Designed miniproteins, single chains, continued (3). Designs and how they scored, part 93

Each design is a single chain, and the fold is of that chain. pLDDT is the mean over its residues in the fold that is shown.

## One batch from the design tools (miniprotein)

Design m11215
Fold by ESMFold2-Fast:
Structure m11215 (fold): chain A 88 residues (1-88)
Amino acid sequence: GLVEVTVKANSGEVAKAAAEAAGRSAVKMSGGKGRYTIEQVGETVARATVEVPNEDAERAAISAALSAMFKGEELGEKVEVRVEVREL
């Protein structure tokens, strides 16, 4: 499946860090059976695109969203997280 996590923060650095945490968490939740890429979509917006087995996609998406939010909290910023899941 494809999991797309878009993170908006007050700074591009925090958005990117949160998106990267999301990608790492999604792949880890799939037992390492996936990959992710990070893209800066806007000045304060970053996106993690994650490919995992279809059976892991929903669980990976939940884990990714939580990890992005926790990374924002760790860095002292409130982040907005949007998650989309699609079967490949």
Scores: mean pLDDT 86

Design m11216
Fold by ESMFold2-Fast:
Structure m11216 (fold): chain A 100 residues (1-100)
Amino acid sequence: DEESELVRELRERVEEALEPGERVRVVLEMDKEGNLSLLEEESTASEEAVEVAREAAKEYAEFHKDEIKEGENLVVEVEAERDEEGKRRATIVYKLVPTP
């Protein structure tokens, strides 16, 4: 489905932005008006790779924005790692959380 294809594309983009030995984690929050806040960012990667992860999180948040109801926010977490042998792992998940 469209979500499965989007998740695959976003995971691949973040994984490809990392060099061997690097990792990145980004957590974004979106309110019902579409305002984004960076909740958490942890990385051993370049600023360019971190920006790819931020953009992936934003794109996934936009995909789910219509699910945000009054009294809740959308939280998206992107986590990716590439080991020294080049093995890749990435997860992109979302959840709805109560405000404020």
Scores: mean pLDDT 85

Design m11217
Fold by ESMFold2-Fast:
Structure m11217 (fold): chain A 90 residues (1-90)
Amino acid sequence: MLDKRIEAVKLLGGRVGGTFPPELVPGLLVDNNQIDKAIERVRNDKRLSKEVREKAIEYLEKAKKYLEQGKPDLATQYVSKAIDIIAEEL
């Protein structure tokens, strides 16, 4: 559900925005500092199982690596994977 994806984006510290047509835009990844904050939020969220937290952190660490390599499209793909797995637990 879109609502669960919105909650996952908020958990990661992001803002939820949309364009016409309305879309959930992961506006989280402008730099490594935002990804590091997202990782800390995932680690501290007791609503998530250990397995989901570990997998989401793994995806966010991959996103950070791709962002450092100047590959924002791949970084966005891995953030989207983290959002999806978190949304399934919420």
Scores: mean pLDDT 68

Design m11218
Fold by ESMFold2-Fast:
Structure m11218 (fold): chain A 90 residues (1-90)
Amino acid sequence: MAAEKGLEYGNKAAKAGLEGGKKGKRPESGAAGAISGSGAGTTALFGGSEKDAKNSGKAAADSAKNGGDEEQAKKAKEYGKKAAEYAKKA
C-alpha cells in the first residue's frame, strides 16, 4: 500500500506541475513539472529516500509556479510531500 500511494501522489504532483506549466503557456515548465513529480512517485515506489521524493515534489511545485499557476504549485508541493511520506514508510 505505501509504495502504491507514493506512486499515486507522485503522479498527482506530476500532473499539477504539468498543468501549471501549460496554463502559463510555458511548455518547458510543464515538462519539467511532469518529470519532477514522476520522480517523487518513482522514488516512493522503488524504496528511494524521503529526501529524494521531497526534492522531486518541490521541483514540480517550482515548475508550476514558474508557469504562473500558484494553485497548481501548491498542489504539486502537497502531493510531493505525501509521496515523500510514503517513501519514508516503504
Scores: mean pLDDT 65

Design m11219
Fold by ESMFold2-Fast:
Structure m11219 (fold): chain A 70 residues (1-70)
Amino acid sequence: SMEQERQAILAELDEVLARASKLAAQGSPRARAVAETAQKVKELLESGKLSIDEARQILAKLRAQLAELE
């Protein structure tokens, strides 16, 4: 269902946010930007202002950016 897909993306955004926040706390400005974007995408998805497909595309970009920092 769409609700299950939404919950899965929210869980993945929470994982990205947690990992990026740890790196940001260690002094990475790029990780801080990833964390801020993940938080904003989560808020927009929860408020219905962002589609599941748009959130998925942004999540993929955030994961790629986070992988470059690890």
Scores: mean pLDDT 86

Design m11220
Fold by ESMFold2-Fast:
Structure m11220 (fold): chain A 69 residues (1-69)
Amino acid sequence: MQETKEKMEEIVKAAAEDPEKARKLMEEMVEERAKKQNKTFSEEEKKEIEEKIEEMIKEVQEAIKKEKE
């Protein structure tokens, strides 16, 4: 849990500076969790994960924008 929070903070910082790097970090985090749970994602699940990653990046960017307003 603590390790996940630390990674999330890193992703938030990356989202502000380099959104592409943030996406890669989020994808790696999802992949690591899948490996630990011995879970294989279907093509549909992979698309949903990508959409959720994009949504989270947008939410972080919106939060940063509102904070600077």
Scores: mean pLDDT 71

Design m11221
Fold by ESMFold2-Fast:
Structure m11221 (fold): chain A 97 residues (1-97)
Amino acid sequence: SLEEHQKEIARLVALTTLETAAKKEGLDPEEVRELFERGGGDATYETLKREGKLSPRMADALAFIGTAAVEPTVEEFAREGKEEAGAELLGAAWEAR
């Protein structure tokens, strides 16, 4: 159950971060969300790069989501089943950069 909670927090952080970055870049957040849901971070990176849509902000967002699963905060929130709270905290931390 802990691994399942960590995976769900990582997914929510990824979706929130990518949707926020996409909106700021004038990209369709739903298209970016669908790319991530289908193939994960690496597939999203390669697709955006191929289409000439990979901005520094999008690249930073993709790099950030790659670290979310190893953050101590993710593990703590996963232990408590607080997936949305963990995702909100980490998303806010990325936006503060």
Scores: mean pLDDT 71

Design m11222
Fold by ESMFold2-Fast:
Structure m11222 (fold): chain A 72 residues (1-72)
Amino acid sequence: GDVAQGEQLYKANCAGCHGAQAQGAQLAKKPDAYLQAVITNGTAYGMPDWGAKLTPQQRADLVAYIKKISAE
């Protein structure tokens, strides 16, 4: 995934709920497949599904950015 594109997508779509730094420290410990599945399908706990609204490349870019900022 492209980290720079992931930053733009994260700020536009994710930061409103997750904060600018993806404030859940647990995200850095999740595998890419888990993050892809959660972004694509949402969760039973209130996260909306993005699978129909984001391309597979855009989801990969988001995962790359989340892993970068969550490792800090």
Scores: mean pLDDT 67

Design m11223
Fold by ESMFold2-Fast:
Structure m11223 (fold): chain A 90 residues (1-90)
Amino acid sequence: EELDRAAREILEYAKEAAKNIHTDPQKALEALARMIEVAARAVPAEQAPDFGFEITLDAQGRITGVRGRTPDPRLAEAMREAEKLINEAA
């Protein structure tokens, strides 16, 4: 299903971002951008205004933390796991 696919893609991109967070900051940011794109596209239009994502960067543009917010419960679970993976790697 569309939401199940989106959740899987979110986690795959989160793992890619976490993997590259210290070794290739640009690749990590590209993975985060793809993750956000997947999540935003999967959120129903009616709920889109309540979707949000925050990325914290250091002076070198390296990811030091992330925080997401989504009203969809299935996407919320995937986003929480993504936040955990990325923040633990940072």
Scores: mean pLDDT 74

Design m11224
Fold by ESMFold2-Fast:
Structure m11224 (fold): chain A 61 residues (1-61)
Amino acid sequence: SMADRLLALGERAFAAGDYETAAKAYALALSHQPDNERARALLAEALRRLGRDELADQVLA
């Protein structure tokens, strides 16, 4: 699915230290599958790596 491809792209970006691209890819994956808890957790982690702790907390709420 598109969400699976976006998760894979995000994971590649995260592994490379590109947390901005990872967060964008995970957010898009979550928009395709709003109930995807893994995408939500990965988005929160990428946001924390960017220093966006408040936004990460909001994503997990």
Scores: mean pLDDT 88

Design m11225
Fold by ESMFold2-Fast:
Structure m11225 (fold): chain A 61 residues (1-61)
Amino acid sequence: ARERLADQLAKELGISRRTALFLVENRHKPPAVLARETGISRATASYAKRAALAAEAALAA
C-alpha cells in the first residue's frame, strides 16, 4: 500500500509522514517540483522518487 511505503520513507529519510505520502503520490513529478512543494532538498526528493518508482517496478515484475 502507498501508506506503508510512505511510512518507510518517512523513517528512512527523517521526513514527516505527510511529506513522504506526497512524494509517493507524486513520484512521477520532477524532483525540483517535489522539493518546491514539500520544502525538502532536491536530493531527498530524488531519493524518495527513485525509491517509490523502484517499489512500483518491483510490484509489477
Scores: mean pLDDT 77

Design m11226
Fold by ESMFold2-Fast:
Structure m11226 (fold): chain A 120 residues (1-120)
Amino acid sequence: SAAAEKRRREARERLLAIIEELLKQKRMSPRVAEVARLLVEASEYGTGRYPESLLDEVRKVLGSREATEEAIRELLETLRELGADLTMDDVEALIAAGVMEPEEVVASLVSLILARLVAA
């Protein structure tokens, strides 16, 4: 419906504005902000499922294993401030077990943050 389309547009614009503000305040790194924008524009947050094309774009933004680990650390710190009890050891165990790829972990953690920001 037109009302649902308007609400989706307003939510997207609000999330993009929040991401820009967090980036300006240095509360979110440029790399994490770029991943967050990709997820918002694709409307792929809070679902737990990501198209391979979106994960390919996230992987390109992350660029390296070291940058991916840094993004995961940043996202875990942000989630801890929001009351989540997730650790780097938990994330490393999931990756080592083959449950999640590193880029999927980043997308999932960003999605959790975005879902909480929308719910506020």
Scores: mean pLDDT 81

Design m11227
Fold by ESMFold2-Fast:
Structure m11227 (fold): chain A 94 residues (1-94)
Amino acid sequence: SALEEVEKELEEIEKIILEALAELTRQGRDPSPLMAAAEAFFRAAKAALAGEASLDDVRAQGDTLLAVLPERFRAPFREALDRFLAALERYKAE
């Protein structure tokens, strides 16, 4: 179902964020900016799924999150975000 696709892509995004947080911790870098951006992103994603936020709101929070990600996670995150937004758009069209 379209909802299962949304959930799958959201789980992939969460996995990328968790790996990035682990990397920052291993490097002795402050994970707080990424944690804050991730919380804002998931809040926007859940609001959009509930019809309370736009796809553009999710994209904007995703771009903020992308800016605080370590470089090697940026491309995988962008790809997962694009798949998530496409799945969410299909879900909203049903």
Scores: mean pLDDT 88

Design m11228
Fold by ESMFold2-Fast:
Structure m11228 (fold): chain A 61 residues (1-61)
Amino acid sequence: AMTIKKEGNTWYTSSVATAEAHLDTLKKGDIVVTSSGDVYEYDGKELVGLNESIEERESRR
């Protein structure tokens, strides 16, 4: 498997599946950015999509 890179509290990976394979390495509050531009936050159990939540909240303003 490809090694994920860490910069501060942000992890850069080729895909969300790669990040999910490394959930035991992630800490609650860590941010994951995929090469496709998808952004996730690790909540201590799973990855939560941030892009969709941000876009939905802005649409409701």
Scores: mean pLDDT 68

Design m11229
Fold by ESMFold2-Fast:
Structure m11229 (fold): chain A 112 residues (1-112)
Amino acid sequence: MSPLQQRALALFLEVVAELDPELAEEIRAALKAGITNPLLPFVGRVGVDTIDAILREVLTEAGVSEEEIQAVLEGKISFVTALARILEERGEAYTREVLRRLVERLLAAARP
């Protein structure tokens, strides 16, 4: 993993920990167990279709191209790689705001 990908993943985990500390620990445990997709714990809470819809909305708002969004949803580009590109182009403060919108929407969709 590149230094930008490592920082993008760290920002994601920081935002999750601010909003849901228990979920942040679940994601850290999954990553330690060899799971590469940090969104996988959300699959059990909201389902793949809901994650895909929210991810599409948030990445579109962040100015990511439709081609790159499709590549992420199809697994051709990792979520962390897409975040690393936003981080490189727009900086940490902007990336943190994108991640906050993503995690808030995912958590809202997970509520009964």
Scores: mean pLDDT 82

Design m11230
Fold by ESMFold2-Fast:
Structure m11230 (fold): chain A 90 residues (1-90)
Amino acid sequence: SDKDKAIKSIKESFKEELESKFSKELTQKLMKIFDELLEEAKDLSLDKIAELARKFLLKTLEIAKESDDIEEIVKKVKEEAKKLLAEAKK
């Protein structure tokens, strides 16, 4: 579907952005969180999914600047993903 193609493009753009800035290990862990977030958001409109993805990218970049510990970054990004999903479902 057109929605599935758009979501694939969003995932590809997100992966490229992470790969340009972070290690392969951190990128793989962040992509897993993003994939889980998009699966939970699958019934939302494309506009809401795109805005959710944009906000998630910005928060992920912000968190990753504040710590060099992969596990700390992953933990904080997971908590932000939950908050962003809850806000998107209002």
Scores: mean pLDDT 86

Design m11231
Fold by ESMFold2-Fast:
Structure m11231 (fold): chain A 100 residues (1-100)
Amino acid sequence: LEKEIEEKLEEAEKIAKEIVKQSEENPEDLIGIAELLQEYKFVVEEIFDLVVKAKDKELAEKVIEELKKISEYIASHLSPELAELILEETEYFIERLKEA
């Protein structure tokens, strides 16, 4: 379970780097950027499900910290509107993890 979460965090980081690259190289490709953001969201949802299933508070805290770093990294390279969206989605998942 921890290994699966680590693998999904690596996948999320890879997608994050791809989002940043696309936003820098093709900022006018709003559809492509939106598709990558949606892919990132799906991976975060998968991580959420795995963390909830693990019922490990220490693991949840580590995952929250990693997701914050990744989302802040993405947000720092996006337009203010897209940055707001990704940060709000990340905050939603973090709040859900704290309740679990």
Scores: mean pLDDT 78

Design m11232
Fold by ESMFold2-Fast:
Structure m11232 (fold): chain A 68 residues (1-68)
Amino acid sequence: GLEEAKKKAEEYAKKAAEAAARGDSQAAHNYSMLARQAGLDAGDEELAKEAGEKAEREGVRAHILSQE
């Protein structure tokens, strides 16, 4: 249901923030993508947008770091 999707979006967003804080850009990207999908499923447009933007930023960072 929507409540379950909302809870999943918040859990994934938290995991993405924790991954980013420890410098794990790949995990931060993956969790942000999951948070975006859960946010869309919950109808939370703002959370989905923020998670999508975070996923893009962390994905770029992971790609740059992988080139070193």
Scores: mean pLDDT 82

Design m11233
Fold by ESMFold2-Fast:
Order: C-alpha cells, then structure tokens, then sequence
Structure m11233 (fold): chain A 98 residues (1-98)
C-alpha cells in the first residue's frame, strides 16, 4: 500500500509543478513562486487524503485497492486545483506589488 501511495504522490507533485509553471509563464507571472505554492498545497492535500484513506482501510470500511483508486483520483484533482491556485496567488501578489 505505502509504496503505491508514494508513487501517486510523486506523480501528483510533478504534475502540479509543471502545470503551475506552464500556466504562469503563459500569463507572464513568476513561474517559481506559482510552482512553489502549487507544490506546497498539493503536499498538504496529499497528506490529508493519505491519512483519511489509510484510516478507512484500517477500520475495514474500504479495501486497499479502493483506497488507492480514490487517493489517485483525489491526488490528480487536487494537483490541478493547487496549480491554478498557485498561479492565482502569484497574480494577486504581482498586482499588489509584493
């Protein structure tokens, strides 16, 4: 279980970083600031989702296979949301002169 969760986590982090860089560069924003924020948010959501699904498996509420499928779907969705939020925060900071 843990090794497969770590693979999903790694791919989600790589995806969010690349998407945040691509989106921020397209808008003329700071790609480093956007990517850093996106990665931090993605790591936070991944840790919450992992703890949540691990607890459900330990309680016998879902199977390990179901937990992996749900975690992967959450990871992908949260990575995309985090990338877009990172770009949005970079935009606000640029407009504020910070």
Amino acid sequence: MDEKFEEIKKKAIEYTEQLARDLSEAEGLDPEAAAQTAVALTKYFLDLSYKYYKKKVERGEITEEQALELFEKDAKRNAEIAARLGVGIARVNQEAGE
Scores: mean pLDDT 84

Design m11234
Fold by ESMFold2-Fast:
Structure m11234 (fold): chain A 84 residues (1-84)
Amino acid sequence: SIKTVAGSPETAKEAVEEVRRLLEEDKGTVVFAAARSPEATAEAVKIGKELPNGKLIARTVPAETEEEARAEAEKLAEEEKKRL
């Protein structure tokens, strides 16, 4: 399965915690997009390296809002589905 998570600088902590939860519960793929927050992307990547049971795709996106970052995460998830 492929799950999407989006974050912004304002929601980064909650978004990164959701990435950890999904990687611990599901052996599938998690796609994370962070609006304007390379720090949130770095934390998600660190978590992905600690939890080898799932695959993480994490990117900082040039979106201004969490909603726009969510759309980018969904686009990345669709691209990953086409590779499988």
Scores: mean pLDDT 78

Design m11235
Fold by ESMFold2-Fast:
Structure m11235 (fold): chain A 80 residues (1-80)
Amino acid sequence: HMSVEELVAELVRFVEENKDKLTPEQLLDAIFARIRAAPLSDDEKLAVFGTVLDHLYREGLLTPEQVRAALERVAAWLAA
């Protein structure tokens, strides 16, 4: 079974490998697609998303506006 820690590690590695090659929007789209496809509960997916978003923000890869947009996208996804 996939763990939260395993998916976080996978996505952090993906970001480090691709941060100079992809736009912030492309990074976020790939991260959202991977998390949505993961065999995890919604609570686990939220934990992964929160950890990865924090990593992107702390690395300076996202503006506060992009963080807000990403959080709104998660809220819309969970409401569906």
Scores: mean pLDDT 83

Design m11236
Fold by ESMFold2-Fast:
Structure m11236 (fold): chain A 110 residues (1-110)
Amino acid sequence: MSEIEKLKKEMEEIIEKIDELEERIAELYKEFLEAYKAGDLESAKKKLEEIEELAKEIEELYKKYKEILKKLEEMGYEFSREEVVKIAATSIKVAGVEFTLETAKRRVEK
């Protein structure tokens, strides 16, 4: 029980960090679009570099998150419906970050 509780706490902390980084990427993407629309490609590229660094942090956190999920499953932990929904939501957010980064790269390359 105590080990499961520690893993659940670590998982919640990772989700919270991913949420914070995702919100920062969303704000940087708005700034990226404003710079791009203004024709300021240098500022747009700088914002893209900041998005890339934050996206790398999310990738590392998401890998750790998946390892924790696997450990909980191996320990026979039964996830609640609410926990399953949060897991799905986290995966969707990570995919959204990847699509945002790819879109920004394509705009700067053309």
Scores: mean pLDDT 85

Design m11237
Fold by ESMFold2-Fast:
Structure m11237 (fold): chain A 61 residues (1-61)
Amino acid sequence: SMMDEADEILTEVGKKVGELYKKGKVTLEEARKVMAAAFRGIHAGLSREEVMARVEEILKE
């Protein structure tokens, strides 16, 4: 279902950002910003690929 897809995307983003946070590569505020952007992207109807691309753009900063 679409809700299952949203959960999978958020879980994948959360794991990626959580790993970076544990390694000191991002702050807690940056991690929250990435999660919020992923959530908004899903809510706006973006594909998994588009959500992940936006997450990568934020993390490149």
Scores: mean pLDDT 81

Design m11238
Fold by ESMFold2-Fast:
Structure m11238 (fold): chain A 87 residues (1-87)
Amino acid sequence: SLRDEVLALFREAEELALARVAPQLNLSPEEVERILAARVRRFEGMSDEEAIAYLESEAAKFRAEGTPEAEEIAALYERAVELLRER
């Protein structure tokens, strides 16, 4: 479903973003998975308007970094926004 595709894009973007900072924060793989699970649950609880606002904000933040890795993350958030706007 479109909802499942949006959730998959969101999870992938959050996982890539968290992987970048996990070593610096000394997070274990178990802590990373707990954080990801909590973020996915929070996102699922959002209205479409709240979800779009969150995704656009995160995409803009990563675009501002200007690195290829950040651009990949931003593109995932932007694709999720595109799908939600088509509903």
Scores: mean pLDDT 86

Design m11239
Fold by ESMFold2-Fast:
Structure m11239 (fold): chain A 85 residues (1-85)
Amino acid sequence: MGEELIDKGLAHVFKYAFDKKEEDLKKAKEYFEKALKIYEEEGNKRGIATALKNLGYIYEIQGKLEEAAKYYAEADAIYKELGIG
């Protein structure tokens, strides 16, 4: 479930790369937020970190660099806890 939502979000990020439509970033964000909730309910730490990193990327694309940094920091902390760095 969470993986399918990440894939849908990424599809909208790729679409935005070509069309630059704000609607595609909004849809990508919604999919990543839904994936985050599912991974949190499952206790899937890797999934949580992946969703947070993708949300950070959406904020970065939008020029919201302070928000992006917060999401990246939280994702990086989880990846380090899991020994993935």
Scores: mean pLDDT 85

Design m11240
Fold by ESMFold2-Fast:
Structure m11240 (fold): chain A 80 residues (1-80)
Amino acid sequence: LAEVLRKTVTKKSDTTAEVDLVLRLAPDADFGLALREAVEEAVKEAFPDKKVKDFVSDVTRQDDERGIVEAVTTVTLEDK
């Protein structure tokens, strides 16, 4: 399981949003799964009438000792 330390959602267009996440990962956490779940929740909160069609994540910062990862995700949105 991952803890969301910071979450910023920026609408870029009607079909595109940017999600900046800072996560604290448990030692045995699956990063890919944790990131996907956090992005999907962020989109559900910010755009309740939209769903995630596609997303591309870039890891911009990693602190291995603290288990902290920052990732910027570009999300393609579609209607529910």
Scores: mean pLDDT 80

Design m11241
Fold by ESMFold2-Fast:
Structure m11241 (fold): chain A 69 residues (1-69)
Amino acid sequence: SDRLAQLQRDLADLDAQIAALDAQIAQLQAQIAAGDLSAQRQLAVLQSAKGILLAAKSFLEEEIARLKA
């Protein structure tokens, strides 16, 4: 169905966004480990944003599972 295809595209887009945030989080963690503590606030913001995206991913995965049943 077109709806299933759209949800699968939305999931792929969301996975790409999560991967991009993970890369940014890793870079900020490396900066902090090198002694740049000014990155702490930005790290907290990105970790919060990742939590929101992971919740959205769980919702999309549940909807895809329902459409496949």
Scores: mean pLDDT 89

Design m11242
Fold by ESMFold2-Fast:
Structure m11242 (fold): chain A 72 residues (1-72)
Amino acid sequence: GPSEDEVLARVGLADVEAALKQAADPTHPLVQEARRLLEEGRRLYAEGRFAEALEKAVEAGQLLRQYEQELA
């Protein structure tokens, strides 16, 4: 079966994609950097580098949470 890192990376990247679709300002620097990290994470996932893909998904998620805090 798939590794834990493969499953977590797949879910994490999907969560980041969903959060980016909900972002009110797609031009915000934090949103743009999160999108760049999502693209990098997808490339790493396609290469079978699941642990590194998961790291990019986590970083993107942290930036999107920071973006949401700046809107409050």
Scores: mean pLDDT 89

Design m11243
Fold by ESMFold2-Fast:
Order: sequence, then C-alpha cells, then structure tokens
Structure m11243 (fold): chain A 65 residues (1-65)
Amino acid sequence: MVDKAIALIVRRLKQSAPYVDAKTLEEMAKSLLAILEGGVKLTPEQRAELEKQAQEIIDEKKAAE
C-alpha cells in the first residue's frame, strides 16, 4: 500500500518535472509521506531541504496553472 502511495506521488511530481530521475522523485515522495504520517525526526538540514522541495513543487504547479 505504501508503495502505491509513493508511486502516485512520483507520478504527480513527474508531471511538473518529466525529465527528473524517478529515483530522486521517489526519495522526495518518501520524505513527504513521512511528514504527513508525522513519524520522522528531521534534522535542520533535512527540514530545510524538504521545505525547499515542497515549495518548488507547489510554485511550479501554481505557475503551470
């Protein structure tokens, strides 16, 4: 079930950046899923990275629409 959720998120991310490696998108999807479940301890660096990645996705999505 988790694998299906990750695949769905990867598909959505690939719509914004179709030429990005699937591996990179999977890592991003896993990080977002972990935050949503609230079960991960983030370092300051990981938090900053995830916030930047999430904001870039949101900004690109809004800009495309």
Scores: mean pLDDT 64

Design m11244
Fold by ESMFold2-Fast:
Structure m11244 (fold): chain A 83 residues (1-83)
Amino acid sequence: SEELEKKYKEFKPLQEKIDDRVTDPRERTALYLFYIGLKEGKLEEAVERLKAAFPDLTDEEIQRYIAEAKELLAEHEREKAAS
């Protein structure tokens, strides 16, 4: 899909930024899903998807990842406003 390809290109720089900072594949997946979820107002759906993929994650770990994703979103919005 051309629309999906456009969305991928918009999120690729953020995905690379996460991959540079985080080595744990579960944390990488969580941050990517929660960033998209926060931006699109689908955080609850993102949490359910993460729990389905990694059922061993604790609620405390999920909340930590949500907080980290919120910080990344705020940083990205600041960078976008500065350009």
Scores: mean pLDDT 77

Design m11245
Fold by ESMFold2-Fast:
Structure m11245 (fold): chain A 72 residues (1-72)
Amino acid sequence: SKELERVEMLLLLYKAFLESTEFVIERIKKFAEENPDRDKEKLEALIKKNEETAKELEEKIEELEEKKEELE
């Protein structure tokens, strides 16, 4: 069905965004560890913002996975 195809496409998109967000978090954390005296407050805020985004993406993925099961 077109609905199933749409849900599968959205799952691919959100999973890709989550992976990208997690990669960004990892890179910022590594930079912060290597540069402890540089932009500490800004880096901590950026990590927190990206972690909040990752959580929202995880929640959306769970909703879409449930919807996919209903459509199968």
Scores: mean pLDDT 86

Design m11246
Fold by ESMFold2-Fast:
Structure m11246 (fold): chain A 99 residues (1-99)
Amino acid sequence: EARELVEEAIAEVERALATYEAARAKAEAAGDKEALEKIEEVERRLRELRRFLERQLEEDPEGAAHLFEYAQTGDEAALAALGPAERAFLAELRELDAK
């Protein structure tokens, strides 16, 4: 169960990376250096979070599952388990939820 939640979180990060890759190509074509810089920073953060989640999947899927649980329920108790990398992922998930 926890492993499944972490695998879904990894898939979500991969989908976000694909979206930002398309946005980066568009910013490059437009010559928008400030948008490009922001997109590159988000891509870097997402890649770091994916590596973190991949490690957690092997070593401690329950810890990573707490982050995913908070994303689904909004339960503040799950936030107590979050480290800096997990908080960054939570912020990214909130951005992805904004359509």
Scores: mean pLDDT 69

Design m11247
Fold by ESMFold2-Fast:
Structure m11247 (fold): chain A 82 residues (1-82)
Amino acid sequence: SSTVFAQLDQVVATAANGTHPVPAALRRAMVDAYADRLAQLNPDASVQARINATFAAVRAQDRVDVGAVRAGMDQVAQTIQA
């Protein structure tokens, strides 16, 4: 879905807006929780590949807006479920 891809691109952009360092363990825990949740929704292979790329980008960011990333990933989950 073009909507899901746009939402995932927005998550990557929003992750870059973080102003404070976020511990790597917290970033990994957040990514793992959303990875499990989104995988349970059984997305198609192209959506799953984009999700994986988004998670890799979030994990690589030293500074992340955690609240905004969580909100964006919740929106992605809602779109996949629809």
Scores: mean pLDDT 80

Design m11248
Fold by ESMFold2-Fast:
Structure m11248 (fold): chain A 89 residues (1-89)
Amino acid sequence: MSPKELAEDLEKDLEETQTLGEQMLARARAAGASDADLARIQALIDESIKLLQQAIEAAKKGDIEKAKKLALQSTSAMFAALSEQVDAL
């Protein structure tokens, strides 16, 4: 995979992650999650987005290995956000 192709794939993943994060927060609010629970979910979503943005920058610089590691960390943060959402229900 070229650095350009990886960056384009990660930019698409970023858009999908933003949409999923908005949906997760909306579902948590609808379920009556506390302000503290919403803040924890938001922080994990924000971390996931930040890590994915850093992965895109690494890919654009040709650092494929760093981009992959950051993308995996982003995915881990999003799974943590989903776990917090489920626990708040």
Scores: mean pLDDT 85

